# Designed miniproteins, single chains, continued (2): the designs that were tried, part 101

Each design is a single chain, and the fold is of that chain. pLDDT is the mean over its residues in the fold that is shown.

## One batch from the design tools (miniprotein)

Design m7728
Fold by ESMFold2-Fast:
Structure m7728 (fold): chain A 55 residues (1-55)
Amino acid sequence: MKEKLEEIKNKIKELSEKIRQARASGDRDAVLELTKELMDLSIEYRKLQKELEKA
């Protein structure tokens, strides 16, 4: 369970880097797609974190 939390953390970090690069290159489509993925992962991360707090 904690391993999955770390995997999501790493994925968020990678997406943040890609978003930064896409913004620098002016690739709006990539920014939108990556931002959507980041939002989905952030929601999953928060849900998992709250479940771990209850356990």
Scores: mean pLDDT 80

Design m7729
Fold by ESMFold2-Fast:
Structure m7729 (fold): chain A 72 residues (1-72)
Amino acid sequence: KTALVHVLVPREKAEEARRVAESAPGTLDVRVIEHGDKAVVVAEFSSLEDAQAAAERLGKLPGVERVDVVEL
């Protein structure tokens, strides 16, 4: 069962969040969607467990405003 992690960050933090997501175990794809002064990093994972572990790591980054895990 695949899962997505959505990370809302200031635009200047998007690159760091993207790199952390890309380095996470089970990452299939990472996209960055910029919205004005914000960015949403969307990472797809092969498992919900990997997505949850990645979300925990991403939530500890400075400036992260929101992290959501969505089961597919």
Scores: mean pLDDT 85

Design m7730
Fold by ESMFold2-Fast:
Structure m7730 (fold): chain A 58 residues (1-58)
Amino acid sequence: NIKEKIIEEAKKLIEENKDLSTEEQNEILNEKFGEELQKLSVEEAQEVTAEIIQAANE
């Protein structure tokens, strides 16, 4: 499941880079997952984005 893989990988990247600013973490996430997000449906992309934002804020 590509959606679950993106969410899990994004959470791992946030955990590995939690010493960086939120802006820097977002740049890493966009570079890593931008193309994968384009492969998802609009609804799935919104869900993944929401999960990533939640992980970045906690």
Scores: mean pLDDT 73

Design m7731
Fold by ESMFold2-Fast:
Structure m7731 (fold): chain A 81 residues (1-81)
Amino acid sequence: MRAELLARADELERQAAGYEALAAGYESAAAANENRAKRDPANKEKYLALAAENRKKAAEYRAQAEALRAEADALRAEAAA
């Protein structure tokens, strides 16, 4: 049973890492658009809107990753008991 709990926790952590990588990608895209807004004031509104959309997507993936990591932590705690 302990090995099965640890294997499931490891799989959830891998899934969480995948969502964290997606979130980091969107955060990077948001930062790039925020920098474009600073360099091109004529298109500031467009780039800030794109940045906001990317930040929202990043937050959603971060929330999914956090939930999966919390579940993995709970399984590891159960395995340690």
Scores: mean pLDDT 89

Design m7732
Fold by ESMFold2-Fast:
Order: sequence, then C-alpha cells, then structure tokens
Structure m7732 (fold): chain A 105 residues (1-105)
Amino acid sequence: AITVTQSGGGTVAEGGSATLTSTASAAATGVAWLLQRADGERLAVAAGGSAPGPFGGSRAVGSGSGTTFTLTLSNLQAEDTGTYYGLAATDTDSALGAGVQLTVV
C-alpha cells in the first residue's frame, strides 16, 4: 500500500507564507491538498495548479513530481487555520497523509 508522510505547518503570522510537504512511498500520478477548518468545513485547496474557491488564484499553489509534493500558501488569513491533508494517488492505490496543523495568528 502507498503511504503519505507530511511535514510543515506550525504557527505563522497573518499575511505570511507557509510551505507544506507530502512524501509518497511510490511515484504519484495524481496529487491533491485538502483543508479541514476548525469549524469542520472541508475545502479543496489545490490539485496541481492554482487553487479554486477561498484560496483564490495563486494564494495556494501545488508543485512537485515523483514522490515529493509541496503546497505553498501565501498571504495567509485567519480562516486558513486548520488541518492540511496531502493526498497522493497511483494507478492502483491512493493514500491521505495524517495531516499537519497550521495556525494563523
């Protein structure tokens, strides 16, 4: 089975930037990033390019290839606080990371 290990997160100032990383145990053919906010809402953040929805345009940008994938968040807002999950998929399997906490103050 594929596994996803995540790093990054922590506490960052409003208006700042954060970089989150996912490492898959096998080369991924698809990747996505999901946010679960403190209020329980789940949002798609990025699925390779510029983010849709509340992250608008290029505020959340996914990058990477093979086994290592990065989510870059810029101009952080208090509502960006929550747990960020990296998803990686291969032709035969998919896995979600355990999540990393990001707090914007």
Scores: mean pLDDT 76

Design m7733
Fold by ESMFold2-Fast:
Structure m7733 (fold): chain A 80 residues (1-80)
Amino acid sequence: SRLVERALRLLEAALKLLEAGDLEGARLALESALRVLELDPTVPEEVIELVRRALEALEAGDVEAAKKALEEAIELLKKL
């Protein structure tokens, strides 16, 4: 899916931004990925929940929890 490929690129960009300490850039990339994922009915709800969890962790300042949820979302999305 073109939407899955776009979302995957956005999630991978978010991970790199988190690693670089750009929390605002990571938040924007995650929000963009979430919007794209919600447009594709073939995306499992678990992937959407993991991206929401990453955003929630980032809002709480828990960068490691955000990275973990994001890595899990990327892994599941790559299997589509």
Scores: mean pLDDT 87

Design m7735
Fold by ESMFold2-Fast:
Structure m7735 (fold): chain A 56 residues (1-56)
Amino acid sequence: MEYLKNKIKELEKQIKDIEKVLPTLDAEGRAAAQRTIDVLKKQIENLKKKIEELEK
């Protein structure tokens, strides 16, 4: 369980790092960064769902 929670924290940090760079990117770079953020958010949702299943 702690391993999954630590992974979520790492993914959240990656999202924050990308968000800091977003305003310095051109339109294409921002689109690519946004897609990466969306993938990371989906991974966080999957990990949260997995934790919920383990708590059943």
Scores: mean pLDDT 82

Design m7736
Fold by ESMFold2-Fast:
Structure m7736 (fold): chain A 58 residues (1-58)
Amino acid sequence: SKKVEELIEKAKELIETNSEEEFKEKAQELIESQKGLTDDEGDEIGLKILELLEEKFV
């Protein structure tokens, strides 16, 4: 969905400009601020955030 794509793009910007701890905090706030996400959309975003963390900080 467009909401998922927009959130993933924001998460990509956050991971490039923040420390690991700051990214985790801001990504959590970003997801929590969104209304009308389905469980599937939330899971998709969560998996992508984990993927970005593993690519950047592992």
Scores: mean pLDDT 75

Design m7737
Fold by ESMFold2-Fast:
Structure m7737 (fold): chain A 76 residues (1-76)
Amino acid sequence: AEEAVRRLIDRAAALALRSDLETESAITMVIMSATVELLAGDPEGALRVLAEGLRALGTPEALALADEAEAALAAA
C-alpha cells in the first residue's frame, strides 16, 4: 500500500507540473493531504484521499489516476 501511494503521488505531481496554476494548486492540496495520511501510518487513508481528490478534479488524466488509486485500495 505505501509503495502504491508513493507511485501515485509521483504521478499526480507530474500531472500538476503539466497543468494550469489552478489545477496544479488543487492537485498539490490533494498530494499534501495524502502525504499527511501516509505519515500518520494510514496508507489506505492516503489512497482514499488520492481517489476522492483526483476524481473531484474531473479531468481525464486525474480520473485515470483516481481509478488506479481505487484499484490499489481494493487490492490492499
Scores: mean pLDDT 84

Design m7738
Fold by ESMFold2-Fast:
Structure m7738 (fold): chain A 89 residues (1-89)
Amino acid sequence: SMEEVFAEVEGFFLGVRAALAAADGDLEKAAELLAKVNAMPEAAKAAGKAGLAATLRALGVPQEEIDEILAEEDPEKAAEKAAEAAKAA
């Protein structure tokens, strides 16, 4: 479906949302996490699930957690799981 395709394309943005949620209003933490995301290669910032995976790796999330997040079909639940994993990293 178009909704599924759209969710794939937004993978990088879900990773950015996770970084911001992990900062929980802390501007210094937000700047630190966004700097890690910004340091990623440009090619990694645009690709669906690969973009989300690359962003989470840049934030220090273990591959096992990334695999679980990528298996989530609901983008909002994926974003919540990504935020918790990024906060724990």
Scores: mean pLDDT 69

Design m7739
Fold by ESMFold2-Fast:
Structure m7739 (fold): chain A 63 residues (1-63)
Amino acid sequence: GPLEEAIRALEEGRLEEYERLAKEMAEKFGISVDEMVRMLLYAMAGELDKLSPEQQEIVKEML
């Protein structure tokens, strides 16, 4: 899903692709790019419990 593609882009150093995917997801879910990037980093680190319940549901929809 979009989350997996964004994480892969970041891990492979494709920063422009990562930024594009983060912006597209932020727009889709009606949140800021900064909030989306924070959520992606926490999801990648396996720290979903540090996100709000609403942010956790958004991450689940991106899988």
Scores: mean pLDDT 81

Design m7740
Fold by ESMFold2-Fast:
Structure m7740 (fold): chain A 60 residues (1-60)
Amino acid sequence: SLEDEAKAIEEATGVKISPEELAAIKRGIARGLSQREIAEELGVSPATVSRKIAAMRAAG
């Protein structure tokens, strides 16, 4: 589940991601959106999205 994946990312990287944020980032990537565009959809900074994407990649 997205909750289990979000927990695994937090345990591996120390970066906390909500399941809703994880789902939105995954959809944005699948649609070919930039980090800036994903950040606008989430209402956060592009730096926040960049950090979370890096954590997702590091966790596997």
Scores: mean pLDDT 83

Design m7741
Fold by ESMFold2-Fast:
Structure m7741 (fold): chain A 60 residues (1-60)
Amino acid sequence: SLEDAINVVLALWVLGSITREEALKAIENLKKNPELAQKLVDAWKAGNYEEAVKIAKEAA
């Protein structure tokens, strides 16, 4: 869900993996791309944090 994707982005920001600016831009772009939002959530749930960071930065 979009809410799950937003929570992943916020977690990545808190962990220092992305900047606040990247997090805000990623959230805006993920609202427009539900397929990318789902890929982000799937990567996070699988423990693939490198892929989650990559997707979040690409969304920003």
Scores: mean pLDDT 87

Design m7742
Fold by ESMFold2-Fast:
Structure m7742 (fold): chain A 68 residues (1-68)
Amino acid sequence: SLEEEFKRLHGELLEAVRRLYAADRSAATLALLRELDAAAEEVGATGDLEKMIEFLREAIARIEAYAA
């Protein structure tokens, strides 16, 4: 279901954020995390699970690309 997909991806995003923050607390990393938090609030306000899932996938990919 979309709800199970959302829960799985949400957990993956939280883990990615936690790992990045533990490894790098630079101003650039904090700016990225603040940007993602703001985008999460905006997409969450829509109540659209499909948009939330799309955001989670994109956010995880951005963190992975940034950390590479």
Scores: mean pLDDT 88

Design m7743
Fold by ESMFold2-Fast:
Structure m7743 (fold): chain A 56 residues (1-56)
Amino acid sequence: GADEEAAKEAVGRAQELLAQGDIAGARAALEEGLKAVKNPEARAGLERGLAELDQA
């Protein structure tokens, strides 16, 4: 659905930014995804991504 696509786009953008060394940009992309996504499962995926960045 739309929420799953929005979450997938956010993860894709974060991965591209991480490949460029932009950790702050990757975090912002995941946070923007969380604002757009209402589905609990999709939100959990984005929150996991943010937690992984905070632990790295």
Scores: mean pLDDT 80

Design m7744
Fold by ESMFold2-Fast:
Structure m7744 (fold): chain A 73 residues (1-73)
Amino acid sequence: HMAEATVEVRVKAPLEDAERFAKTLLKHPNVVDAKVEETEDGAVLTVTVRAPTPEQAQRMADGIAKAARALGE
């Protein structure tokens, strides 16, 4: 019984920095997928995580979104 949560974050960091962050996230067993798409001002990072409960998965996704937003600021 694993729950999944997906978060999409607009990152104002260079594409290279967003890709490095995504690769680091993929090393964690709770990260199912991490995708980076280039935009004019940086990148969009889409991350899917899994956890035993929906609430835990959402907290993990929210934490990743916060960290990703900090990359450009």
Scores: mean pLDDT 81

Design m7745
Fold by ESMFold2-Fast:
Structure m7745 (fold): chain A 84 residues (1-84)
Amino acid sequence: MEEVLREAEAVFLLLRAKVLVEEGKYEEAIRLAEEAIRLDPSLRADALVVIAAALKGLGKEEEAEKYAKEALALDPENEEAKAL
């Protein structure tokens, strides 16, 4: 039960982080995406996409590309990572 609750919390944090990227709150988005990975490591590929998008928004394009490539290595069909 605690595991299922942590997984649900991780998904919620990841969805919130995606909204924060759209709002231009990049630093907060990175924090929530990293917390999501901590709670549920299976979300790593999706969370890395959010971190890459936020880093691109901050002008850190080399770091963003590195994270996007790592996400694609974990999930080659990730459409959001391919767009970065």
Scores: mean pLDDT 79

Design m7746
Fold by ESMFold2-Fast:
Structure m7746 (fold): chain A 68 residues (1-68)
Amino acid sequence: SEEERIDKLYEEALKAIDNGDVERAQKLIDELHELARKAIQEGKTELSDKALGAIADVIGKLAERLKK
């Protein structure tokens, strides 16, 4: 499901951040953004909210990692 794909991409992005792989984390954020865009276009509010929440959290954690 799209929901399971968001969860998988989110988990992979967090692992990339933990490993210092900024380039991979950015690519996974881009993939989450495409899922959010598709969900918005299809009117799937609950799915788009989940994807946007994952994006915000990943970006926040990546930014925090880059400060340190």
Scores: mean pLDDT 83

Design m7747
Fold by ESMFold2-Fast:
Structure m7747 (fold): chain A 73 residues (1-73)
Amino acid sequence: MEEEKKKAIEYLKKAIEALRNGDLQAAVDYLMEAKKYANEEAKKLINEALRHIASGDVEKAIEYLKKAIEVIK
């Protein structure tokens, strides 16, 4: 539904902002919330971003999250 899409996108945008600010824990928390509202394709991209956050590759994590936003829209 449209409300679920909006919530997923809002949490993904907050996660990207947290990553840019160096707040990795806040980013992970926002991504866990985003997954509750995301479709299956976006969930796969969010899981890829989480793996890159865990390995310290925040630039790639942000790229995967931008892709997740596009597939939800």
Scores: mean pLDDT 86

Design m7748
Fold by ESMFold2-Fast:
Structure m7748 (fold): chain A 97 residues (1-97)
Amino acid sequence: KEELEKEKKEREEKKEAILAEMDAEAARAAAAGGGREDVLALTLKLLDRLSKLGPYYKYVSELAREAIKYKLYGVYDAEEVEEEIKKKTEEELKKKL
């Protein structure tokens, strides 16, 4: 298609604009004292917009949604992560001895 190169550049600019909008909205949510749930909801909404740019962005968006679901559904607990880091640090130190 004869305008493919122009469309590709426009898609990259739209992607950058969406990412900049995400950063701005995330900053506003944090400044307003919004919970992590609000930030995650905005992130999911912006990933949906990105998925409309093409099949590659749709795939990346789906992977990101899966990662967010793990956090939201409690599969990734902050306390468990902290314990895991401590265990890994102890094992690494023991191996270096």
Scores: mean pLDDT 60

Design m7749
Fold by ESMFold2-Fast:
Structure m7749 (fold): chain A 62 residues (1-62)
Amino acid sequence: MSSEELLERMNAVSELVLPKREELAKDPELAKKVEELIRKYLTSPDEAAAKEQLAALKEVLA
């Protein structure tokens, strides 16, 4: 993955996580699950797998 692709994924994560930062601070279980999904999203080798992880992250943070 290029540095540009990684930056784009990191920006997408920030946009989803920043509005939920207070909720994540109060819920360690949710925070741990979100961290795992972020890791899977950022390390996904292909775009389809990355989209699935991003969708799961959006679902968890909804």
Scores: mean pLDDT 79

Design m7750
Fold by ESMFold2-Fast:
Structure m7750 (fold): chain A 92 residues (1-92)
Amino acid sequence: SDIARQAAERAAEAAREAGGTATARAEGSRVEIVIRGASPKLMAAALAGAGGAEYEGARVEATAVGDEVRVVLEAESPEIAARGAQELAESL
């Protein structure tokens, strides 16, 4: 859970550095990242990163409405969730 939480917080920080505001939550092998005030470029980057998280073995639900992007990662382990969140962070 700590590894997934650290990776989720890193993704939120990357989103803030890219000009949005972001919150992250992690519980076990589930990670939720919400980005608000996102530019169209930041939204596209977040959705691309969500696709990368699926490649790492996470089940991903990504939704974009207005200037908000919500990415939910569910995985078999906290380690897989952390890898997914790291892929999201690297796309931002």
Scores: mean pLDDT 81

Design m7751
Fold by ESMFold2-Fast:
Structure m7751 (fold): chain A 72 residues (1-72)
Amino acid sequence: MEELKRRAEELIREAEEAGLPEDIIEDLRLLVEAGKYELAIEVAETLLDPSSSLEEKQAAIERAKEAAEEIK
């Protein structure tokens, strides 16, 4: 759990530094606060991966938003 949390926090920091929109950064932070580290890692890795398609990135964003809405 602790290693997954740290990995998620590091990826969120990289996403913020890469200029991803604040709304997706907020959703990823909510996932980490709720203990959904694996989902936060998968979404952040997809968004930071230049080889990921627009379809894959959009699906990742939607999945993160849906999970964050369930937490809110």
Scores: mean pLDDT 81

Design m7752
Fold by ESMFold2-Fast:
Structure m7752 (fold): chain A 91 residues (1-91)
Amino acid sequence: KEELLKKAEEYEKKGEEAEAAGDYLTAGEYYAKAALLYAEAGEYEKAEEAALKAVEAVARYLAQQGAPEEEVQRVLEEGRAAVEASIAKLR
């Protein structure tokens, strides 16, 4: 599944570029796409890492939009737990 891995790597790089630019919403979208492609390719560790980066990017985006600290914390905790539970089922 070389094409899936290549696309996942491209999306992860685009996520990193968006994050460096402070565009956390776009970064989260690209990291999420990379995570799905890594999972489809059977690269579960990379999928987990990319999915966790997506959760963190979304949380930073919400903070930029003025979301309450409690909401940002909830998104981080629930998102991380969901990622870990999903990947555990695939391993």
Scores: mean pLDDT 83

Design m7753
Fold by ESMFold2-Fast:
Structure m7753 (fold): chain A 73 residues (1-73)
Amino acid sequence: MSKLVARVVGLVLRAVGHLIDGDREGAAEAVREMAEFLVEQGLISEEQAEEIKELAEEDPLEAARRLLNLFNE
């Protein structure tokens, strides 16, 4: 549980790092990979992952925030 949450937080920080460097495509890709990882782990549904992937193209930080809310109780 906590280890999986820490992994996802690490992926969020990676997305933020890309944004700080001005690499929005890298940030969006990191968020999309995170959403796919969470589906593979059974932590979110495929429908939730698709919503996050669509949002990541527009606002990767907001997409990452929503991912954190989905598995943080």
Scores: mean pLDDT 74

Design m7754
Fold by ESMFold2-Fast:
Structure m7754 (fold): chain A 89 residues (1-89)
Amino acid sequence: ETVTSSAETEAELKDGKLVAEGEASAPPGYRVTVTVLFLTPSRSELQQLNVTAHSARVTATASDEITQDVLKNSDKKVTALFVVTASPA
């Protein structure tokens, strides 16, 4: 059966890229899919990452478009929502 969990974190600007870090975990033998939603006051971006570990730290990088939007608006706070879905593999 599929299990879903979510966590919010703050994205950080590193080397001109907007980066967020989160954790993904699943029972042994499960496939993990991590979906990341980057939220600014004016834009949102959805990314899907696939990981094959029981517990993993995952890093998501926003597109150049949302990164440029953040830089232009001087918004220092960008929310990243990590949604972790584990399903039997």
Scores: mean pLDDT 70

Design m7755
Fold by ESMFold2-Fast:
Structure m7755 (fold): chain A 95 residues (1-95)
Amino acid sequence: MTVIGIDGDLSREEARKLAEELEKNYGLKAKVVGDRRIVAEGDLSEEQAKALAEELSRNRGLGVAVFIDGKMVASVGPDPGKRGMAEVLAAEASK
């Protein structure tokens, strides 16, 4: 199972819309954690999950971490603090 943690300077509305986009476009089960963070779970390949993480980082400046079967395979984003929080979110959901 693929788990993706996302953190960044998102409003509550932006986080909700992104979670809906992840469900619609990628078939992920996405939820908003707290007010601004997202955890998404599903059956993406490593290549698909990494491509999504890179897109979210490049186009939206988000910190994104990808875990597959409990192992971190990617951590991307311009802000180290946002990456670190994304890693915590994905790791917690991978338990």
Scores: mean pLDDT 85

Design m7756
Fold by ESMFold2-Fast:
Structure m7756 (fold): chain A 75 residues (1-75)
Amino acid sequence: ARERARELAEEAKRALEAGDEERALELALEALRLDPGNELAIRVLGLLAARYLERGDVERARELQALVAAARAAA
């Protein structure tokens, strides 16, 4: 599970770097589902939340900020 979560988190980071925010979100959430303390997945979700805020998508940003806070608290 931890190794698969790491692979998913790394793929999420690559998707984010390629501008595929939807894929990055899906992969990062799956990585957190397998490993709730996965630091790379938490970081990717934090970066996505920042991008959503920059575009004025406050609702999506809030959802991701809540997930990041919960994951960090659980780690």
Scores: mean pLDDT 83

Design m7757
Fold by ESMFold2-Fast:
Structure m7757 (fold): chain A 58 residues (1-58)
Amino acid sequence: LEDAIGRELVKGPRSARELAEALGASVAAVNRHLRRMEAAGKVVRLPDGRYAGAPLPL
């Protein structure tokens, strides 16, 4: 799931709900993985509440 989240974030910033819909996963599962990835420096949370891959595109 984390690899799939990373691929979607390469396309642009996404909310946890948007990632859940794109990946066919629950919002709870996506949020759990996003929190782990953020702690590991793999994603960053944007001021609008969306997530982006690290390093940030653009």
Scores: mean pLDDT 75

Design m7758
Fold by ESMFold2-Fast:
Structure m7758 (fold): chain A 70 residues (1-70)
Amino acid sequence: SMAEENKKKGDEYLEKGEKAFKEGNYDEAVEYFEKAAEYYRKAGDEKKALEADINAGVAQLVKAVEKVFK
């Protein structure tokens, strides 16, 4: 179904976001987590969408902190 396809795309973007975050590529991580949240919402998976939104917020905060403590 389209919902299953959207959930799979959400999972793919979530994994890409996690990889980018681990590599310190916080801008890329934010972008991937936001895409994951969008696909999870299209799939009707509100819990995973919220998780992805939280991860995007964390990546933004870590980037801000790292910029100050370079």
Scores: mean pLDDT 89

Design m7759
Fold by ESMFold2-Fast:
Structure m7759 (fold): chain A 55 residues (1-55)
Amino acid sequence: VPSMEEIEKELLRVYLEALAAGASDAEILARLQEKAREAERLTGVPIRIRLLPRQ
């Protein structure tokens, strides 16, 4: 079972990789939400995805 720290790092990694690949905000959000749902199923802890501002 992954720790919350590992989940947070994985979500950040997915976000940064998608940004670097030029993915749209909708695609980034969808990927983050899917990853968060997987993590919720594994940990039993609710994970909230917030919209992160792009630079």
Scores: mean pLDDT 71

Design m7760
Fold by ESMFold2-Fast:
Structure m7760 (fold): chain A 56 residues (1-56)
Amino acid sequence: GPEELERAIEVGEKAIAVLEQLDRPDLAEEVRRAIERAKEDPSLAPELLALVEEVL
């Protein structure tokens, strides 16, 4: 539901902040792109969460 997408986006945004602190702008951009994809297709929310787990 909408709560799953909202949570996935929040997790992704927090991951971007951590990755920027780690000087990994390449991974931060990958997560940012995943957030935009999930906003267009909410069924991609689990893939966004999986990406965050992979990059952190």
Scores: mean pLDDT 84

Design m7761
Fold by ESMFold2-Fast:
Order: C-alpha cells, then sequence, then structure tokens
Structure m7761 (fold): chain A 60 residues (1-60)
C-alpha cells in the first residue's frame, strides 16, 4: 500500500497538487478537500483514504 501511495503521488500531478494543498490546510479543511478528492477519483478511493489518514496524523 505504501508503494502504491508513493506511485500515485509521483505519477498523478493533480493528486500530488491536492495532497500538497491538504498538507497546508487546517484539519476541518482537510476533511472537505479529502471528500472532494475522493468524489473526483472514486476508483482510487482506498488509496486516497489512506493518504488523507496519514495527512491527518501529521497534523495532530
Amino acid sequence: SDEEIQELIQTDEEIRKRVIEMLNASLEEIKTLGKELIERYPEKRELLEKIIEEILKIKE
């Protein structure tokens, strides 16, 4: 899963941009941005949920 997460961030410019945005956002904003990202890429939901979870852990 960690390798899949790294590959996704490295290969997808839009997802990488959104991850950087979330890293600079508040906890409340991350929840909103994360929901929007999953709705945009439902086929990548599982990987995106893991990325969001890791970002939230960093922000705590």
Scores: mean pLDDT 80

Design m7762
Fold by ESMFold2-Fast:
Structure m7762 (fold): chain A 94 residues (1-94)
Amino acid sequence: SPKDILNDAKKIVDQVKDEAIDKGDTSTVKGMDMVSSIIDQAIKNINSNPKYAKSLVKGALDSLKMIRDSTKDKRIQKLINKGIKKIKETIKKL
């Protein structure tokens, strides 16, 4: 379901945050907290307001791309790309 895929994306976002904490990358940590919050709001709105949920998921996608492109850390970039794949799959099923 879209909700299950979005929960998988959230787990990947949490993994990115943990890697960023270990590396002292405060900007990526804050970015991941923001993305996680957007995902939570999308999940809350999937049934009641699916168009709004889809716009939130698209916002999360754009934020992940910006954070990926701003980091020099190839391991963080690769992990963000896994999250992006899950977010794109969610958008196709919303």
Scores: mean pLDDT 90

Design m7763
Fold by ESMFold2-Fast:
Structure m7763 (fold): chain A 58 residues (1-58)
Amino acid sequence: SKEEVIKRAREGARETAKEKGIEDIEGLVKFAEEAVRNEPFEKVGELIAQKAEELSEK
């Protein structure tokens, strides 16, 4: 289900944020949820990765 995909994306975003030392963990998690809801599935991973890079460079 879409809800299950969102749950997994949120969990993955949280782990990525911890791995990269991103302070705004919830910001990345929220971005991942919005990406799953609003973007084509094939773009979701790339968008989350790009957002993680942006947040890690602060």
Scores: mean pLDDT 79

Design m7764
Fold by ESMFold2-Fast:
Parts: structure tokens; C-alpha cells; sequence
Structure m7764 (fold): chain A 58 residues (1-58)
């Protein structure tokens, strides 16, 4: 349903924001391996968010 897609989009957006903060903290600490892992997770979440938003716009 549209409501389920809206909730999924909100949850994914919150997760993306959390990952962005963690990524910046990893960079500030010089933890490049952790930053790379967080970037890969962020890319996966971003791709799913794009799919959900495309469905909501249809």
C-alpha cells in the first residue's frame, strides 16, 4: 500500500541519516576501513530508497 511505502521511505531515510553521521565520524577518526564499509551500506540503502520513492511517484 502507499502507506506501507511511505513508512518504508521514512525508515530508510532515517537509516541513511544515521549512516551519514557514522561515516563522518569514521573519517574524523581516520578509520578509513569503517568509512568504506559505511559508504557501501549507505549506497545499498540509497538504492532501495530510490526504488520506494519511484513507486510512490507512480
Amino acid sequence: SKEELQQEARDLAIEEASLTMQFLLALLNGDMERADELQKESDAIGRRLDEVLAQLRS
Scores: mean pLDDT 87

Design m7765
Fold by ESMFold2-Fast:
Structure m7765 (fold): chain A 57 residues (1-57)
Amino acid sequence: SAELEALLAELERLLAEARASGDAQVIQATEKAVRAAREKQDLVVARAALHEVRSLL
């Protein structure tokens, strides 16, 4: 879906931002959340991942 594609694209952008920060804990947590969203391909999981990642950044 277009919404899922947009959420996954935003998660990729935030992962790049986390990697640019150099904070290993933030990077690891963000990578875990993004991986779960990619693997599940589910809107609820993607929205939860986005909320979690935004709280870390």
Scores: mean pLDDT 85

Design m7766
Fold by ESMFold2-Fast:
Structure m7766 (fold): chain A 70 residues (1-70)
Amino acid sequence: SLPSEEVRKLIEEAKKYYENALKSTDPQKRKEYFKKAIELYEKALELSTSPELKAGLQRDIENIKKELEK
């Protein structure tokens, strides 16, 4: 059971923002990219019907939120 095309695109976009955040040396831009990644993962979570995928997305969101607390 593959995720829908819409869910897949949201996850791909979220990953790109996450990667940009990790590569950013600007603390302000890093936070902006992490916030964008969270927003996109949350949208993917809302549209997802797979329990396994939902669990993975929830973990990704929680990990990024921890990075924002640092």
Scores: mean pLDDT 85

